# Designed miniproteins, single chains, continued (5), part 25

Each design is a single chain, and the fold is of that chain. pLDDT is the mean over its residues in the fold that is shown.

## One batch from the design tools (miniprotein)

Design m16838
Fold by ESMFold2-Fast:
Order: structure tokens, then C-alpha cells, then sequence
Structure m16838 (fold): chain A 73 residues (1-73)
């Protein structure tokens, strides 16, 4: 994962080999966000980041997780 950016009502995650079938889960803390689109290089999730959120977590189907810094716009 290269970066994650929170917009007004969506979060855009950029990376490499992020998965193709929306099987990845996007979480902020304990809250799971709705994945709107997913491809190898970009995931878009619906939702607003909490004011104190500093990172985003990706959980892959095999149980592997990855965290990235979350930047707010």
C-alpha cells in the first residue's frame, strides 16, 4: 500500500496488487467500510473517516492484514 486518502465521503487507497474481487475488507479501527470498487492498484471505500483516525487497515481473504497511514482532505 502506497497511501490512503480520506475525502468528504470516500476513502481512496493506492497500492500494488490490492486484489480484484472486493474480497479485501477496509477497516478504520473496528469499523468496516463498504468497498465501492477494487482493482490491483486502487480501492475506493464509502464512508467518512473518524476525526481521530490516523491509519486504515486492509484485511485480505486469507486473514493477512496490512495498515497504511490515513491522510485527510
Amino acid sequence: IKEAIAYENKIKIKGYNLGNNKNVKVKIGEKELKVLSANENEIIAEGKAPEEAKKIKLEFPNGFTYEAPLYKL
Scores: mean pLDDT 71

Design m16839
Fold by ESMFold2-Fast:
Structure m16839 (fold): chain A 94 residues (1-94)
Amino acid sequence: MAKKTVTLTAELPEGERARLGVSVSADVDAKVTTPGGSAEIKPGETATLPAGVLRPGRHEVTVTIEAKEDGKVTISLWAGGRLLATKTVDVKAE
């Protein structure tokens, strides 16, 4: 199984608190873990997972991906319907 850790950076202005959601899509069977939960994804599916509450300032959100095959995974970080960050990564089976 391939295991990859991806870090996304988000920054909120002072006085703002937002609930974070992570949306993950993959072209292979994958298990995704965020600080707020985990889900199993099949090719072509998108899972939305909580990532906690983001407080004012700069924060890093870590997402762990476990896949049985080589593939691409797209991770998007959302707060209140606003896209904060997106990253596409290649996962490699070892």
Scores: mean pLDDT 74

Design m16840
Fold by ESMFold2-Fast:
Order: sequence, then C-alpha cells, then structure tokens
Structure m16840 (fold): chain A 60 residues (1-60)
Amino acid sequence: SSQQKKEQEQKQIELQRQFEEGVRDVALAVLRTVGAPESEIAAVEAKYEARLAELDALAA
C-alpha cells in the first residue's frame, strides 16, 4: 500500500540519517583529537548539517 511504501522510505531515510550522524561524530572527534582549528571543525560540522537537512527534507 501507499502507506507501507512511505513508512519503508521514512525508515530508510532515518537509517541513512543515523549513519551520516555517526560519520560526522567520528570525523569531528578525529579533528578535535589532532587539534584542528575551530574554523576547520565548523566547516566540517556545517557540511554534515547541510547533508542531514537534505535527509530531513526528504522525510517531510
């Protein structure tokens, strides 16, 4: 049904979102550990925020 398909698509988007959050968290942890400049950390954070916003838009 249309409802079941939408539910499966939303579940897939949620799993992708969780994966992208995990990748972001690891990337930011590495940058902080090596003492990267705050500007570099902010740029990486902004890139992942944009990606997560794309996934949120697809889920809406």
Scores: mean pLDDT 85

Design m16841
Fold by ESMFold2-Fast:
Structure m16841 (fold): chain A 71 residues (1-71)
Amino acid sequence: SDAERVAEGAMEIMRKAGYDDLARELGEAVEAGDWEKAADVAYKGADILKKDGKDDEADQLYGYADQLRQS
């Protein structure tokens, strides 16, 4: 599904950044059908990326989080 594809993209960004625990938490939310929690985890990851100066990755992850919230 589009939502699952978006979730995989979000997890990939987080794994690449070394946020393995957040990527796992997002995956668990997706498995539970909790798209609101999946979006919240993605927003949290994006906020951390932004704080770390990884603006391009943060912007992409914010976009994925917005899409997950609409699921």
Scores: mean pLDDT 87

Design m16842
Fold by ESMFold2-Fast:
Structure m16842 (fold): chain A 65 residues (1-65)
Amino acid sequence: SEMEELIKRAKEELGEEETDFLLAQVERQAKVRGLSEEERIEYFKQLFDTRLSAKKALEARRAAG
């Protein structure tokens, strides 16, 4: 449930391609490290926050000239 809502928000903010890339990274790390469902959600949230912050920073730099 929480993961599905996070995926929906990520697709709205970052687009489908970027969201699918982040999900692939989470699944790879979950497989290698044996992450629980809660740890997968936390890791995806962290990646999403980092990407969203980078996007906003890039937009701010372009607006400044």
Scores: mean pLDDT 82

Design m16843
Fold by ESMFold2-Fast:
Structure m16843 (fold): chain A 90 residues (1-90)
Amino acid sequence: IEEKARELARKAVEYEKKLNPGAYSEEEAEKMIEEAARYYVEKLEAMSAEKLREYAELAEELAKKEKDPEMSELYKELAELLRLAAKEKE
């Protein structure tokens, strides 16, 4: 879960860097990745398996409706992370 959360965080930060090229140093980007990954893990730990599956379905629907292919991919990765966290609780 932590490794998958860090992967999602890294992709999200890379997407942000593409929207704002040159706005972030590598040090700032790594801090953002670590903070986002920690936030994801804490949130996943607090949620029930049922709620995690519900949010995974929502993320999958958002991915289908998203016009930006990179943002769509982020929603798919989020759905995967949510489903993995739900399986760990069962």
Scores: mean pLDDT 79

Design m16844
Fold by ESMFold2-Fast:
Structure m16844 (fold): chain A 74 residues (1-74)
Amino acid sequence: MTPEELLELGKKLFEEGRYEEAIAYYGQAALASEDPKLQAEALYNAARAYRALGREEAAELLEEEAEKLRELAE
């Protein structure tokens, strides 16, 4: 499965309310990709899922990391 396919599967799981599974696939997408833009998108989506689970501090840390990766995507 490509990083793009992992990211899309994560998004589908998120829409189904399967937040823990969505986080797992977003994490796999970020680790499998060498593209900072895709890594940033995966981490932002993981942050949204963590926030949906009430894990606000984890969401904030992932958002900070995603912002740094977006800077590198220039």
Scores: mean pLDDT 86

Design m16845
Fold by ESMFold2-Fast:
Structure m16845 (fold): chain A 76 residues (1-76)
Amino acid sequence: SEAIRALAEELGLPEPLIEALIAEIERAKQRLGDALADPAARSRAQLEIYTRLLHRHPEEAAGREAAIARVIRAAL
């Protein structure tokens, strides 16, 4: 999504994190669809994406945790 990329670039996230964020968010939207209307399901998806990104990209994510969370919340 161009909107997700624009926000992530504005917040200064490095390209590997931007690509990983877009891929995880689009995958969650495809997998969950209308289930994302449930606040509990949405919150679980947001936390799963956040935790996975920090685990797989710890060095790039360090000090950018709030920015990553903001992009995820804006997208889902």
Scores: mean pLDDT 87

Design m16846
Fold by ESMFold2-Fast:
Structure m16846 (fold): chain A 56 residues (1-56)
Amino acid sequence: NPVDELNQLVEEEPFLTQDDKNESIDAFKNVGFPDELAEKMALAVLKVEVAAHKQL
């Protein structure tokens, strides 16, 4: 479930906020994707941001 994974990611990563999660989901919903796909894409994007942050 991408929503559960998103919530866990926000809990585990101190630089991520609930606002970051919501903004990412809303960005994909705004381009017309269904909720489940928007959540999955938001999860993928935030995982990339986490990986990039940890490499710095």
Scores: mean pLDDT 81

Design m16847
Fold by ESMFold2-Fast:
Structure m16847 (fold): chain A 87 residues (1-87)
Amino acid sequence: LEEIEKLLEEAEEALKAGKLAEAAMLLVQSIGMLRQNTDDPEILALLDKAGEHLEEARKSKDREEAKRLLEQALRYVKEAVELFKKQ
């Protein structure tokens, strides 16, 4: 869990620095690690939403749109982490 939280902090810093590809990679890693450690359908649903936003960001040709989508993905993963901590 601590490792996942560290990846999310690094993703947030990458987004602030405009490093969208790095932020996306860190979010993909965080989602994968959470998926391996939970069968909770509410958490998995949040991770699915994050993954959908990541895929849209990757295919977007507008950098500002991609950044917004990655910020939304980060929010979903943070919500998933909070739920995981309470389970």
Scores: mean pLDDT 84

Design m16848
Fold by ESMFold2-Fast:
Structure m16848 (fold): chain A 115 residues (1-115)
Amino acid sequence: SPVREILRRALELVRQAKKEIENATSKEDIIKVLERLRQELERLFDEALAAATSPEIKGRIQAVRDFALGALDEMIERAKKSDDVEEIKKFAINMLDQIERALRSLLAAVEREEA
């Protein structure tokens, strides 16, 4: 399924961003990772919405999209306003973990509907 492939790519991008943030030494590096992830996830969610045929799955994709992009915007804003790199990292990793869980739940719902 195109939707399953897109959601797997989204999961890989979130996991990669978490690793890059763990290794970041400046807030500027963290902001760059989050801004890139936001652009990539927005594109992938829009592709998933275009590929989805079920209204229920479209609704679930939209909900996860709204949550993930909103969370990324909050992480970016918080990082720009703070000088505590370790607090920025902890907040970002926690929010990315929540996005990863939401994406895994969405992927499971798509796989169930395609069975």
Scores: mean pLDDT 91

Design m16849
Fold by ESMFold2-Fast:
Structure m16849 (fold): chain A 68 residues (1-68)
Amino acid sequence: SMSDAQAKVDALVDEVLPEILAITDREERLAKIQALANKVMDIGESMGLSDEQIHQLVAQAIARVAAA
């Protein structure tokens, strides 16, 4: 379900967020954020979510990084 996918994505963000925030180089940080986005897409795809639902998960994950 979308809720199950959201929980997995939230756990992944919680795991990688300290690493992303520790990166001082902007280009390296963006690359790590892109890697996170790709992993979120893989989670959504593996769970059979629609493209719209996957885009929502990616947007929420990126928003969490931006808010930190």
Scores: mean pLDDT 86

Design m16850
Fold by ESMFold2-Fast:
Structure m16850 (fold): chain A 80 residues (1-80)
Amino acid sequence: SVDEKAKEIWLEAVEKIDEIYLETLNDPSISIEEFRERLNKVIEETVKKLREAGVPEEVIEEVRKHFLEFIERQEKKLKE
């Protein structure tokens, strides 16, 4: 179903964001700005996949909002 596919796409995106977070923790040359740029690429690819899977735009906007909140939380962790 579309809902099941949306959940799958979301989970894959979260896993990719976690990978980027770990790479950033292990590489002090990666700036917060570069980290943000890498995460934004994942968001845009995820949005594209959701549209291709037939997810409604209203749901995609909710997913985008959740990503922005998640990025803010990850940035705070990096500043610890």
Scores: mean pLDDT 79

Design m16851
Fold by ESMFold2-Fast:
Structure m16851 (fold): chain A 65 residues (1-65)
Amino acid sequence: GTVRVTVVGERPLVDTARGVLHRGESITLSGSSRIGERNGLLYVVDPATGRVVIGDPADVRIERA
């Protein structure tokens, strides 16, 4: 399985692998990725790679496949 993260809002996401993800960009993470919210921010953590993506939940679409 995979987790697809797409930026749908105007605010960029922080991405520890790429620096920043802008509106319209998508990345694919492992299916073991953990999705959580803390203090109004969305965190997506891929334990297979150590990659972390952080942003406002309103700016993010997440799809599991």
Scores: mean pLDDT 88

Design m16852
Fold by ESMFold2-Fast:
Structure m16852 (fold): chain A 114 residues (1-114)
Amino acid sequence: ATAAERAAEFAEIQAFFDRLVKEGKLSREDVNELMDEVVRTALELWERALAGQPKEEIDAEIERRADEMVQRLRDKYGLPEELAQELKDAIIRMMRYLTEQHLEVLRARRARAA
């Protein structure tokens, strides 16, 4: 995927959450708290990847953390299974986007220094 394609996907994820708030399916406060948790988790996993943790283990942890985040929203809002799956997919894509973007910046810096 190009940087432009990744930016477009991120914008689509933001639009998805904005739509859910507009439809009254989630509160803006809970979306903001979720986004903060996604950003903190992506940063933590990026630091683990820099420390040499295998990509397969990072990917597994992303999915596990997304399941936990979605389960909390399901418990709070009584979300339908289909919507819970869409939320999980959006959270996973956002965490992968943020983690990958940070890793690409570091790789570009190392390549330029070599």
Scores: mean pLDDT 78

Design m16853
Fold by ESMFold2-Fast:
Order: C-alpha cells, then sequence, then structure tokens
Structure m16853 (fold): chain A 73 residues (1-73)
C-alpha cells in the first residue's frame, strides 16, 4: 500500500475514535482509494478542511453523520 494511504487510514481511525464513529468501508480502485465512515456526532467542518489539505486531489463529501473521502493514487 502507498504510504499516504496508510497515513490517511491512521488519521481517519484517530478522528473516528474522537467522534465515536466507525470506518464502514475502504474501496481500492485502480486510480484511487475511497473511504466511507459514520460518526455518532456531527463532525466539525475543520475536519473536512484538514482532510482536503492532506493530499493534492483529495475529495471530501460529508452528509450529517457520514463521511466519504476519495484519495487519488
Amino acid sequence: LPPKVVDLTKFLEKSLSKYHGTLLSVEYLPDKVVFTASMSVRHSSSLDKELLSFADGIQVESSGHYLKVTLPL
């Protein structure tokens, strides 16, 4: 696995622990990795900004208690 995928996974695990959430799925595609997660409480918009600054081309979609992160490889 590319190091940035491992680093993002660790970051998400820490964030999910903080917000009492869970990682629902990790989908490995030829050009990207897609993470989906659920959080027990509404997450801060600052988390979305941190994720967007994690890597160039990263996409973050949030809806209520759900989070979808797309990391290009």
Scores: mean pLDDT 73

Design m16854
Fold by ESMFold2-Fast:
Structure m16854 (fold): chain A 68 residues (1-68)
Amino acid sequence: LSPKEKAVLKVLAENKDDPSLTEEDIAKATGISPSTVKRIIQLLLERGLLLIENGKFVLSEEGKKALA
């Protein structure tokens, strides 16, 4: 993972219990633009590092391992 991809994934991991977390919230936390955050989220979903459960983002087992 690139530093930006890892930063986005880490914010999602740290806020997994917050159903209100938005792309704008991730952008503010990481200093990345919202459009770039959206692109990174799509990439993480395509790689199977991120999943959507009940309308919220959750890390897969592979996503958790990528942060270790």
Scores: mean pLDDT 79

Design m16855
Fold by ESMFold2-Fast:
Structure m16855 (fold): chain A 99 residues (1-99)
Amino acid sequence: MEEELRRLEEEYRRWAAEHEEETLELLKRVETEGDKEAAEKLKEMIDERAALMRPGFRLRVRIAQERGEVGPEELARFDARLAALVEETKKTIEELAKK
């Protein structure tokens, strides 16, 4: 479990590092110019980021459950929170692009 978690977290860190400059440039274009194309691409990157983070986060919750640190409902709760954060982030990007 911990080896698989490290692999998933390393994949996420690599993706994040590779896309950091592009993410910041797209965000700047959305905030300063209301660039709709940049906003759409940034929302796509948020979906990709969430998809890449989700397996590692779920595995971390399962490890905690095996150790008796969290209850059986915690996995569903974390899934719901990740989905809510993705939606809120996309909504924020859309609002920034309207300026």
Scores: mean pLDDT 78

Design m16856
Fold by ESMFold2-Fast:
Structure m16856 (fold): chain A 97 residues (1-97)
Amino acid sequence: MEEEIEEIIKGLNSDDVETQLKALQKLYELIKNATPEEAVRILKAVRDALIKAGKSKDPLVQDSTKKVLESIRKYLEEKGQEEAVALIDEILAEMDK
């Protein structure tokens, strides 16, 4: 999991749109396979990289980041993971600044 988190952070911080989009997909898959405690840890670790991707000058990266976060939020909410949902809401709010 630590190696997967590092790969996602590196991918999100890339200047390559395809690499950033693949990192977003990996994040979604990692969260879906995570325990509640792991989901919180993952989101805390990737927070700054996600905010950067959500503020991207590339509209595809910006829109895809928001859509992936909204999909993750819905998944976590359906599973009753309130702490992880609160982290997503904080990330989405920071992206809009």
Scores: mean pLDDT 86

Design m16857
Fold by ESMFold2-Fast:
Parts: sequence; structure tokens; C-alpha cells
Structure m16857 (fold): chain A 75 residues (1-75)
Amino acid sequence: SSLAAQLEQARKQGRASMRRMSVDVWEGMGEALRRMAESAGKLDKANRQEMIELGRRAAERMRALGRELAAQAAA
């Protein structure tokens, strides 16, 4: 029916928007954390590895959040 077609289009559009937002958030966080690690490397080499590890964990958490939001949009 026309209504069913409209609902399916809305679901597809919402899913695409949620996935795009998730990717953008993950990429933005990854880039910011990379810049922080580079800055830490210049200031204190002893703390560089710790900053890189913190950045990696933060990026993974943001990516996991993005996947969760995408899954909610797909449901």
C-alpha cells in the first residue's frame, strides 16, 4: 500500500542518516585523538604511549556508540 511504501522509505532514510552520523562521529574522534597523541609526543615522550592508548579506547567507545545508534535505526 501507499502507506506501507512511505513507512519503508522513512525507515531506509533514518537508517542511512544514523549510519552517516555514526561514521562522522567516529572519524572526527579518531582524528582529534591522533592530533592529541602527536602533541603529547612533542611535549613528553614518556606519556605518548599512554595518550595513544587512551585515544584508542575513546575511539572504540565512540564507534561502539555509533553501531548501537545504527542498530536502533535498523530496528
Scores: mean pLDDT 69

Design m16858
Fold by ESMFold2-Fast:
Structure m16858 (fold): chain A 100 residues (1-100)
Amino acid sequence: SNIDQIQSYIDQARNSTDPYTYDDYVRQAMELAYIVMNQNADVSTLEQILGMFQDVRSDVQSRRDQSTDPNDQQVLQTTIDSIDDMISRIQSYIQGQRSS
Protein backbone atom coordinates (compact mmCIF):
# COMPACT_ATOMS: atom_id res chain seq x y z
CA SER A 1 0.00 0.00 0.00
CA ASN A 2 1.02 3.65 -0.31
CA ILE A 3 1.09 3.85 3.52
CA ASP A 4 3.55 0.91 3.69
CA GLN A 5 5.68 2.65 1.03
CA ILE A 6 5.63 5.93 3.03
CA GLN A 7 6.82 3.99 6.11
CA SER A 8 9.51 2.27 3.99
CA TYR A 9 10.87 5.63 2.76
CA ILE A 10 10.84 7.01 6.33
CA ASP A 11 12.72 3.91 7.56
CA GLN A 12 15.31 4.41 4.77
CA ALA A 13 15.69 8.09 5.77
CA ARG A 14 16.20 7.16 9.45
CA ASN A 15 18.82 4.52 8.46
CA SER A 16 20.73 7.14 6.41
CA THR A 17 23.81 8.89 7.82
CA ASP A 18 23.84 11.57 5.06
CA PRO A 19 21.49 14.59 5.50
CA TYR A 20 21.00 14.87 1.70
CA THR A 21 19.99 11.19 1.43
CA TYR A 22 17.72 11.66 4.47
CA ASP A 23 16.03 14.64 2.76
CA ASP A 24 15.60 12.69 -0.51
CA TYR A 25 13.81 9.80 1.22
CA VAL A 26 11.60 12.19 3.23
CA ARG A 27 10.63 13.97 -0.02
CA GLN A 28 9.70 10.60 -1.57
CA ALA A 29 7.53 9.85 1.50
CA MET A 30 5.90 13.31 1.14
CA GLU A 31 5.13 12.70 -2.57
CA LEU A 32 3.27 9.49 -1.65
CA ALA A 33 1.47 11.29 1.19
CA TYR A 34 0.20 13.90 -1.31
CA ILE A 35 -1.06 11.08 -3.56
CA VAL A 36 -2.92 9.50 -0.60
CA MET A 37 -4.43 12.88 0.41
CA ASN A 38 -5.55 13.56 -3.19
CA GLN A 39 -7.30 10.14 -3.29
CA ASN A 40 -9.76 11.23 -0.53
CA ALA A 41 -8.10 9.20 2.24
CA ASP A 42 -10.20 8.72 5.39
CA VAL A 43 -9.38 10.47 8.69
CA SER A 44 -7.86 7.28 10.18
CA THR A 45 -5.39 7.01 7.27
CA LEU A 46 -4.53 10.73 7.47
CA GLU A 47 -3.95 10.46 11.26
CA GLN A 48 -1.63 7.47 10.67
CA ILE A 49 0.40 9.46 8.10
CA LEU A 50 0.40 12.49 10.44
CA GLY A 51 1.93 10.31 13.20
CA MET A 52 4.61 9.07 10.79
CA PHE A 53 5.69 12.62 9.88
CA GLN A 54 5.57 13.77 13.53
CA ASP A 55 7.92 10.87 14.40
CA VAL A 56 10.35 11.67 11.55
CA ARG A 57 10.22 15.37 12.52
CA SER A 58 11.43 14.46 16.02
CA ASP A 59 14.23 12.30 14.56
CA VAL A 60 15.50 14.98 12.12
CA GLN A 61 15.36 17.67 14.84
CA SER A 62 17.48 15.44 17.11
CA ARG A 63 19.97 14.92 14.25
CA ARG A 64 20.19 18.67 13.56
CA ASP A 65 20.67 19.48 17.28
CA GLN A 66 23.45 16.85 17.58
CA SER A 67 25.24 17.97 14.38
CA THR A 68 28.46 20.01 14.65
CA ASP A 69 28.56 20.73 10.87
CA PRO A 70 26.82 24.02 9.91
CA ASN A 71 26.11 22.70 6.39
CA ASP A 72 24.44 19.55 7.80
CA GLN A 73 22.44 21.72 10.24
CA GLN A 74 21.19 23.86 7.31
CA VAL A 75 20.17 20.81 5.21
CA LEU A 76 18.40 19.20 8.20
CA GLN A 77 16.61 22.49 8.97
CA THR A 78 15.32 22.56 5.37
CA THR A 79 14.02 19.00 5.90
CA ILE A 80 12.32 20.07 9.19
CA ASP A 81 10.67 23.03 7.41
CA SER A 82 9.34 20.69 4.68
CA ILE A 83 8.02 18.23 7.29
CA ASP A 84 6.35 21.07 9.24
CA ASP A 85 4.59 22.17 6.03
CA MET A 86 3.44 18.57 5.41
CA ILE A 87 2.17 18.21 9.01
CA SER A 88 0.18 21.45 8.63
CA ARG A 89 -1.34 20.24 5.34
CA ILE A 90 -2.35 16.87 6.81
CA GLN A 91 -3.89 18.57 9.87
CA SER A 92 -5.87 20.88 7.54
CA TYR A 93 -7.17 17.89 5.55
CA ILE A 94 -8.20 16.11 8.78
CA GLN A 95 -10.00 19.25 10.00
CA GLY A 96 -11.76 19.58 6.62
CA GLN A 97 -12.93 15.95 6.75
CA ARG A 98 -14.22 16.32 10.35
CA SER A 99 -16.05 19.58 9.46
CA SER A 100 -17.78 18.07 6.39
Scores: mean pLDDT 87

Design m16859
Fold by ESMFold2-Fast:
Structure m16859 (fold): chain A 96 residues (1-96)
Amino acid sequence: MLEEAQRTLRDFLIESGVPEEEAEALVARLAREHPSLLHPLAFFAIVGKDTVYLWSASPELEARIVEVLSKVRKVVKLSFREMSQLINEKYGIDPS
């Protein structure tokens, strides 16, 4: 549902160090202008100490997330393959 995707993105941004007001403003703007970009599988992110590793299915969504996140953390953009590898490495998921 759109509301769940909005909450997920907002909570992710706040967890990453984005001020709550700025996170809510970005989510509201995306919901108004590009609601099709807000779904639970639109992006994956891993939040490190000073770096966020990000993959997004949409270049537009990626650009908007990076604009806000890069003010508070270093953002490393990953391909789907690179993100899958990093998730497997961090969480020890063996697809066997």
Scores: mean pLDDT 75

Design m16860
Fold by ESMFold2-Fast:
Structure m16860 (fold): chain A 67 residues (1-67)
Amino acid sequence: RPKELLEARLERYRNALETIDKQIKVLEDEYKKTNNPKIKKSIETLRKMKDFVEEQIAKLEERLAEL
């Protein structure tokens, strides 16, 4: 069923977003302690992934609203 498939994808992206937010928080706390540029780069990469996931969530929510 198309609606169930979209809802399953939306849930996966929401779970991914929650995981990314937790990882960013952990890395921000580590960066505050170490000032390691490698950690800063990892945070930047995760923020880009978060932006992508948020965009996918918005598109899926729009598609679900039309069903």
Scores: mean pLDDT 85

Design m16861
Fold by ESMFold2-Fast:
Structure m16861 (fold): chain A 110 residues (1-110)
Amino acid sequence: SSEKIKEKADEAIEIIEEQGKTLLSLIDNEEIRKLVEEAFKLIIKYLKEAKEKNVSEETLNEILEVVHEFLSEIRELIEDESLSDKEKAEKIREIKKKTEERLKELLEKG
């Protein structure tokens, strides 16, 4: 039902806001922190749009999978001591772009 989909999306938004807050607390570099914060705001925006459009449960599950992959990639990137801050920033922008493209396609699918 549309109500179950909305509830699941709301739970996902809450979890992502909490995980995002924790992850941001681990970032010492202010420029990287800002990029990650902007990326989290983008993800939350797409989850709210999925809720408003009443996407199918299948599409919501695919969106959540993309979001979980995004969170994993950003965490691994932040923890990678072999990368410079410049390289981390460039990779975060690439991950953000790819994630946004995937989320847009899923929202168009419904």
Scores: mean pLDDT 85

Design m16862
Fold by ESMFold2-Fast:
Structure m16862 (fold): chain A 82 residues (1-82)
Amino acid sequence: MTDEDILEKAKEFLKYRKAVGDESLGPDEIEAEKAILKDKKSYEELTPRQKETVEHLAEIYETLKEEHPGELEKALKELIAK
């Protein structure tokens, strides 16, 4: 998996969480969300801790996509439509 793939998957998972109204994030997830979604940092601009956090978010996204593909697609479409 490339650095771009990791970042893309982490961003999609964070968008999914916002779409379903789950705003409960740990401190590391809040910092990673700010860095990649608000500050628009590339993978190379992330700190080692932020890189580790986005890798974990990307892994969660892959699991979600495998287990609940229809729910993921629906939530992301609703986010775009609003």
Scores: mean pLDDT 73

Design m16863
Fold by ESMFold2-Fast:
Structure m16863 (fold): chain A 98 residues (1-98)
Amino acid sequence: MEELKEELLRKAREAVEILKENIRKHEKDVRRYTGRILRLIGLELDIELYLKKATDEELIREALRLVEQAIRYAEEGDIDKAFELLERAVELLREGAK
């Protein structure tokens, strides 16, 4: 359980760092840049918060799968798809945290 939570948090932070770099390189509109960075910070904090309360190993494994997909899309430069997958991971962890 703890190893699984550590892996998910590590992968979530990896996804966030890749997305921050992609946004930094490609988003030239200051307002959109600021909004996307704040959204990423919020998603990272939500994952950490809900993951601490989560007890369902299968749900945590599913969230990890979504985060790993988010990393792949982030590496491909599909920022919007990566955000969608991270938001789904947060929603799933929130349901498990109740």
Scores: mean pLDDT 84

Design m16864
Fold by ESMFold2-Fast:
Structure m16864 (fold): chain A 86 residues (1-86)
Amino acid sequence: SALVAALEAARAAVEAGDREAFRAELARLAALVAEHATREFGVDAAEARAAAEAQARALEAAVEAGLTDAVVATLDADAAALRAAL
């Protein structure tokens, strides 16, 4: 799954302390989440994108605030939930 791969890449970037890689993977993840919500659930594309981008900004802000363990736990939980749904 492209979504699971993007979540794992974002997690790896957080663990490595690579802020540029984390930002890039969050942008990719937001695009994939918005596309998935639009395709599978019929969510409006603009609304799905705005929500996904807001969540990506919240995760980025949490890392900047030093909440790295909480961000890793969130990404791990999201990846596990997606694997269980597949």
Scores: mean pLDDT 82

Design m16865
Fold by ESMFold2-Fast:
Structure m16865 (fold): chain A 105 residues (1-105)
Amino acid sequence: MSIKEKVEELFKQADELLAQMKDPSLSRAEKLKLMAEFVGVVGEIYNLLKPYMSEEEAKEMQKLLFNMSQTLHDFMEGKISPEEAVAKLEENFKKLKEIAEKVLS
């Protein structure tokens, strides 16, 4: 499997986790677990792309990862709603995909 194919599989996995987080029947603990798994998948994308990125691209992707980790932490502490947490993760992931697609082109 090419690096591009592997990253595209991880994109699909992350999108599936985001969709699952929107289920209103899930407990807070189940949503937190899905959010942690999502951040882990995004971290795997970063690690796979790191050898192919410029220092600037790597720094920007690290900022987006940090923002997603902070969102997870804020949700754990009850500072933000589940809806706000999912929206923030989606926004940061969209920007991360844009960087990854540029690296893979």
Scores: mean pLDDT 88

Design m16866
Fold by ESMFold2-Fast:
Structure m16866 (fold): chain A 86 residues (1-86)
Amino acid sequence: AHYTKEELFKMLVDEIQKLDNETLVKASLVFRSAELGDAGNLEGISDKLQEKFPDDPQKAVKELVEIIKNSSTVEEAIENVKAFLS
């Protein structure tokens, strides 16, 4: 299925909203990180996911969220997300 940037943004927001409070705080700090540059906001992340994973951006959204959930610290989550989006 071909997803629009708006649909990817909505899927990302929906997956983040399902997180527990501790993981949600971690995700918000990751997405505000200067290390991600333009990808440090939800729109920029959606753009990167569509660019890097055009064949299955929905799966990429879920993998991004799981990376954040499985990272022990904010710093580890930033490193893992940056690597995933590179």
Scores: mean pLDDT 72

Design m16867
Fold by ESMFold2-Fast:
Structure m16867 (fold): chain A 94 residues (1-94)
Amino acid sequence: SMNEKLNKEMQERAKEIKKLAEEIAKKENLKEEEKERLLGALQALEALKLKAELEGDEELAKEYQEKIEKLKNDPSSVDEIEEELRKESLEALA
């Protein structure tokens, strides 16, 4: 089923994101709380990117990929990304 294929894709991406967050945390010597915030932001961005890809919104998917790359290169940007995601979620509910 299409749901089983999507679920497997999401699980595989989640594992890759967790590994990425752990690698960044080791490289940047992040505390556990900082690592958990980074993981959460990366997971949210990947889910939004997947949704954009499934809806055929290639430009929006690219914007989320750019935010993922920003977090990967500069974990201190997590505060900015979390605020952007919060605002987007509120606008989607309005």
Scores: mean pLDDT 80

Design m16868
Fold by ESMFold2-Fast:
Structure m16868 (fold): chain A 82 residues (1-82)
Amino acid sequence: NPAALEAAEEVYAEVLPLLTPEEQREMERALERLKELIRNGASMEELLRAANDLVRLPLLSGKISMDEHVEYLARILEPFLS
């Protein structure tokens, strides 16, 4: 799903300037895992977990709000609900 891959990369790019170099590396690993699952046609349950793992990183480090977390999660998963 190209739209989901694009959305995941856009969310990462928007959050990237807020992150430390260590947080950037951790989020990049989560992004690559999510992209692999999207490319391999993983289940919705696996995609939800991986997307949540990606956006949870900046949430737990205090870099984004709960509202931003929900918005980013929705943006990544919306292409699978259409």
Scores: mean pLDDT 83

Design m16869
Fold by ESMFold2-Fast:
Structure m16869 (fold): chain A 98 residues (1-98)
Amino acid sequence: IKELLDKAEENVKKFEEYVKKAEESKDYKERKEYIKKADKYAAEAIQYLDKVYDAADENPEVKEEANEKAKEIGEKLNELGGRLKKIEEEYEKEKKEK
């Protein structure tokens, strides 16, 4: 379970890194690619959270602790998703200008 949670957290950090790269990029094509990469890492983090829930079901004693940590990771994903949405809105505005 701990290793699955660590993998979920690693993917959330990569998601954040690509969100930042997309925000900092001035190149339209690069920004689109970074947005796509951010989405992929978010999806991988969700897959690891699903594995955490599956593993917790096999060990009820740690289920509550695992679910609490998974919820915290989910909250981070939601926050980063909001940031990604702002980047996508800025990207669409730039697209309309050109």
Scores: mean pLDDT 75

Design m16870
Fold by ESMFold2-Fast:
Structure m16870 (fold): chain A 67 residues (1-67)
Amino acid sequence: DDVLHDIMTEAARRLVAGADVEEVRKEFIERMQKEAGLDKETAEKYFDTLLKMIEIGRAEGAARRAA
């Protein structure tokens, strides 16, 4: 689904740029429900997975820069 892919990509860019997690969560869960046709539970699961991947990437990036 191109719409879901675009929403997820935009959310990832916002989060990596340091946007407020709770504001991004609220906005993009609503967008996934309205634009991609996901239910709230599914949208929250997608967002939580994205957050986890970004946190892992940030931790690895920080460790590499500190070395």
Scores: mean pLDDT 76

Design m16871
Fold by ESMFold2-Fast:
Structure m16871 (fold): chain A 79 residues (1-79)
Amino acid sequence: MKKALIVSDDPEKLEALKERLEKQGYDVHTLLSDDLDEILQAIRELKPDVVFLALKEGYEELKERIEKEFPDTIVAGVE
C-alpha cells in the first residue's frame, strides 16, 4: 500500500483529499500545517511515497526543499 502525506492549511481541503486518496487505496496521513520544519519532520518520520501540498503560499520553496532532502519522494501540488 502506497503511503501518502497530505499537507494543507485548510482543514476542509485536508478532509476532502484524505477521503479521495483513501478510496484510491492510499495509506493516508494528514498534517494541518504551513510550517516547513513540521512538514519536513513529518516526512522523515512517515517516509511517504508521495506528498500532496495543498497550500496557499510557499509551495515552490517547500517542493524544492522536499525534493532536495527526499529525492525518492514524489511531490504533487493540489489547488
Scores: mean pLDDT 81

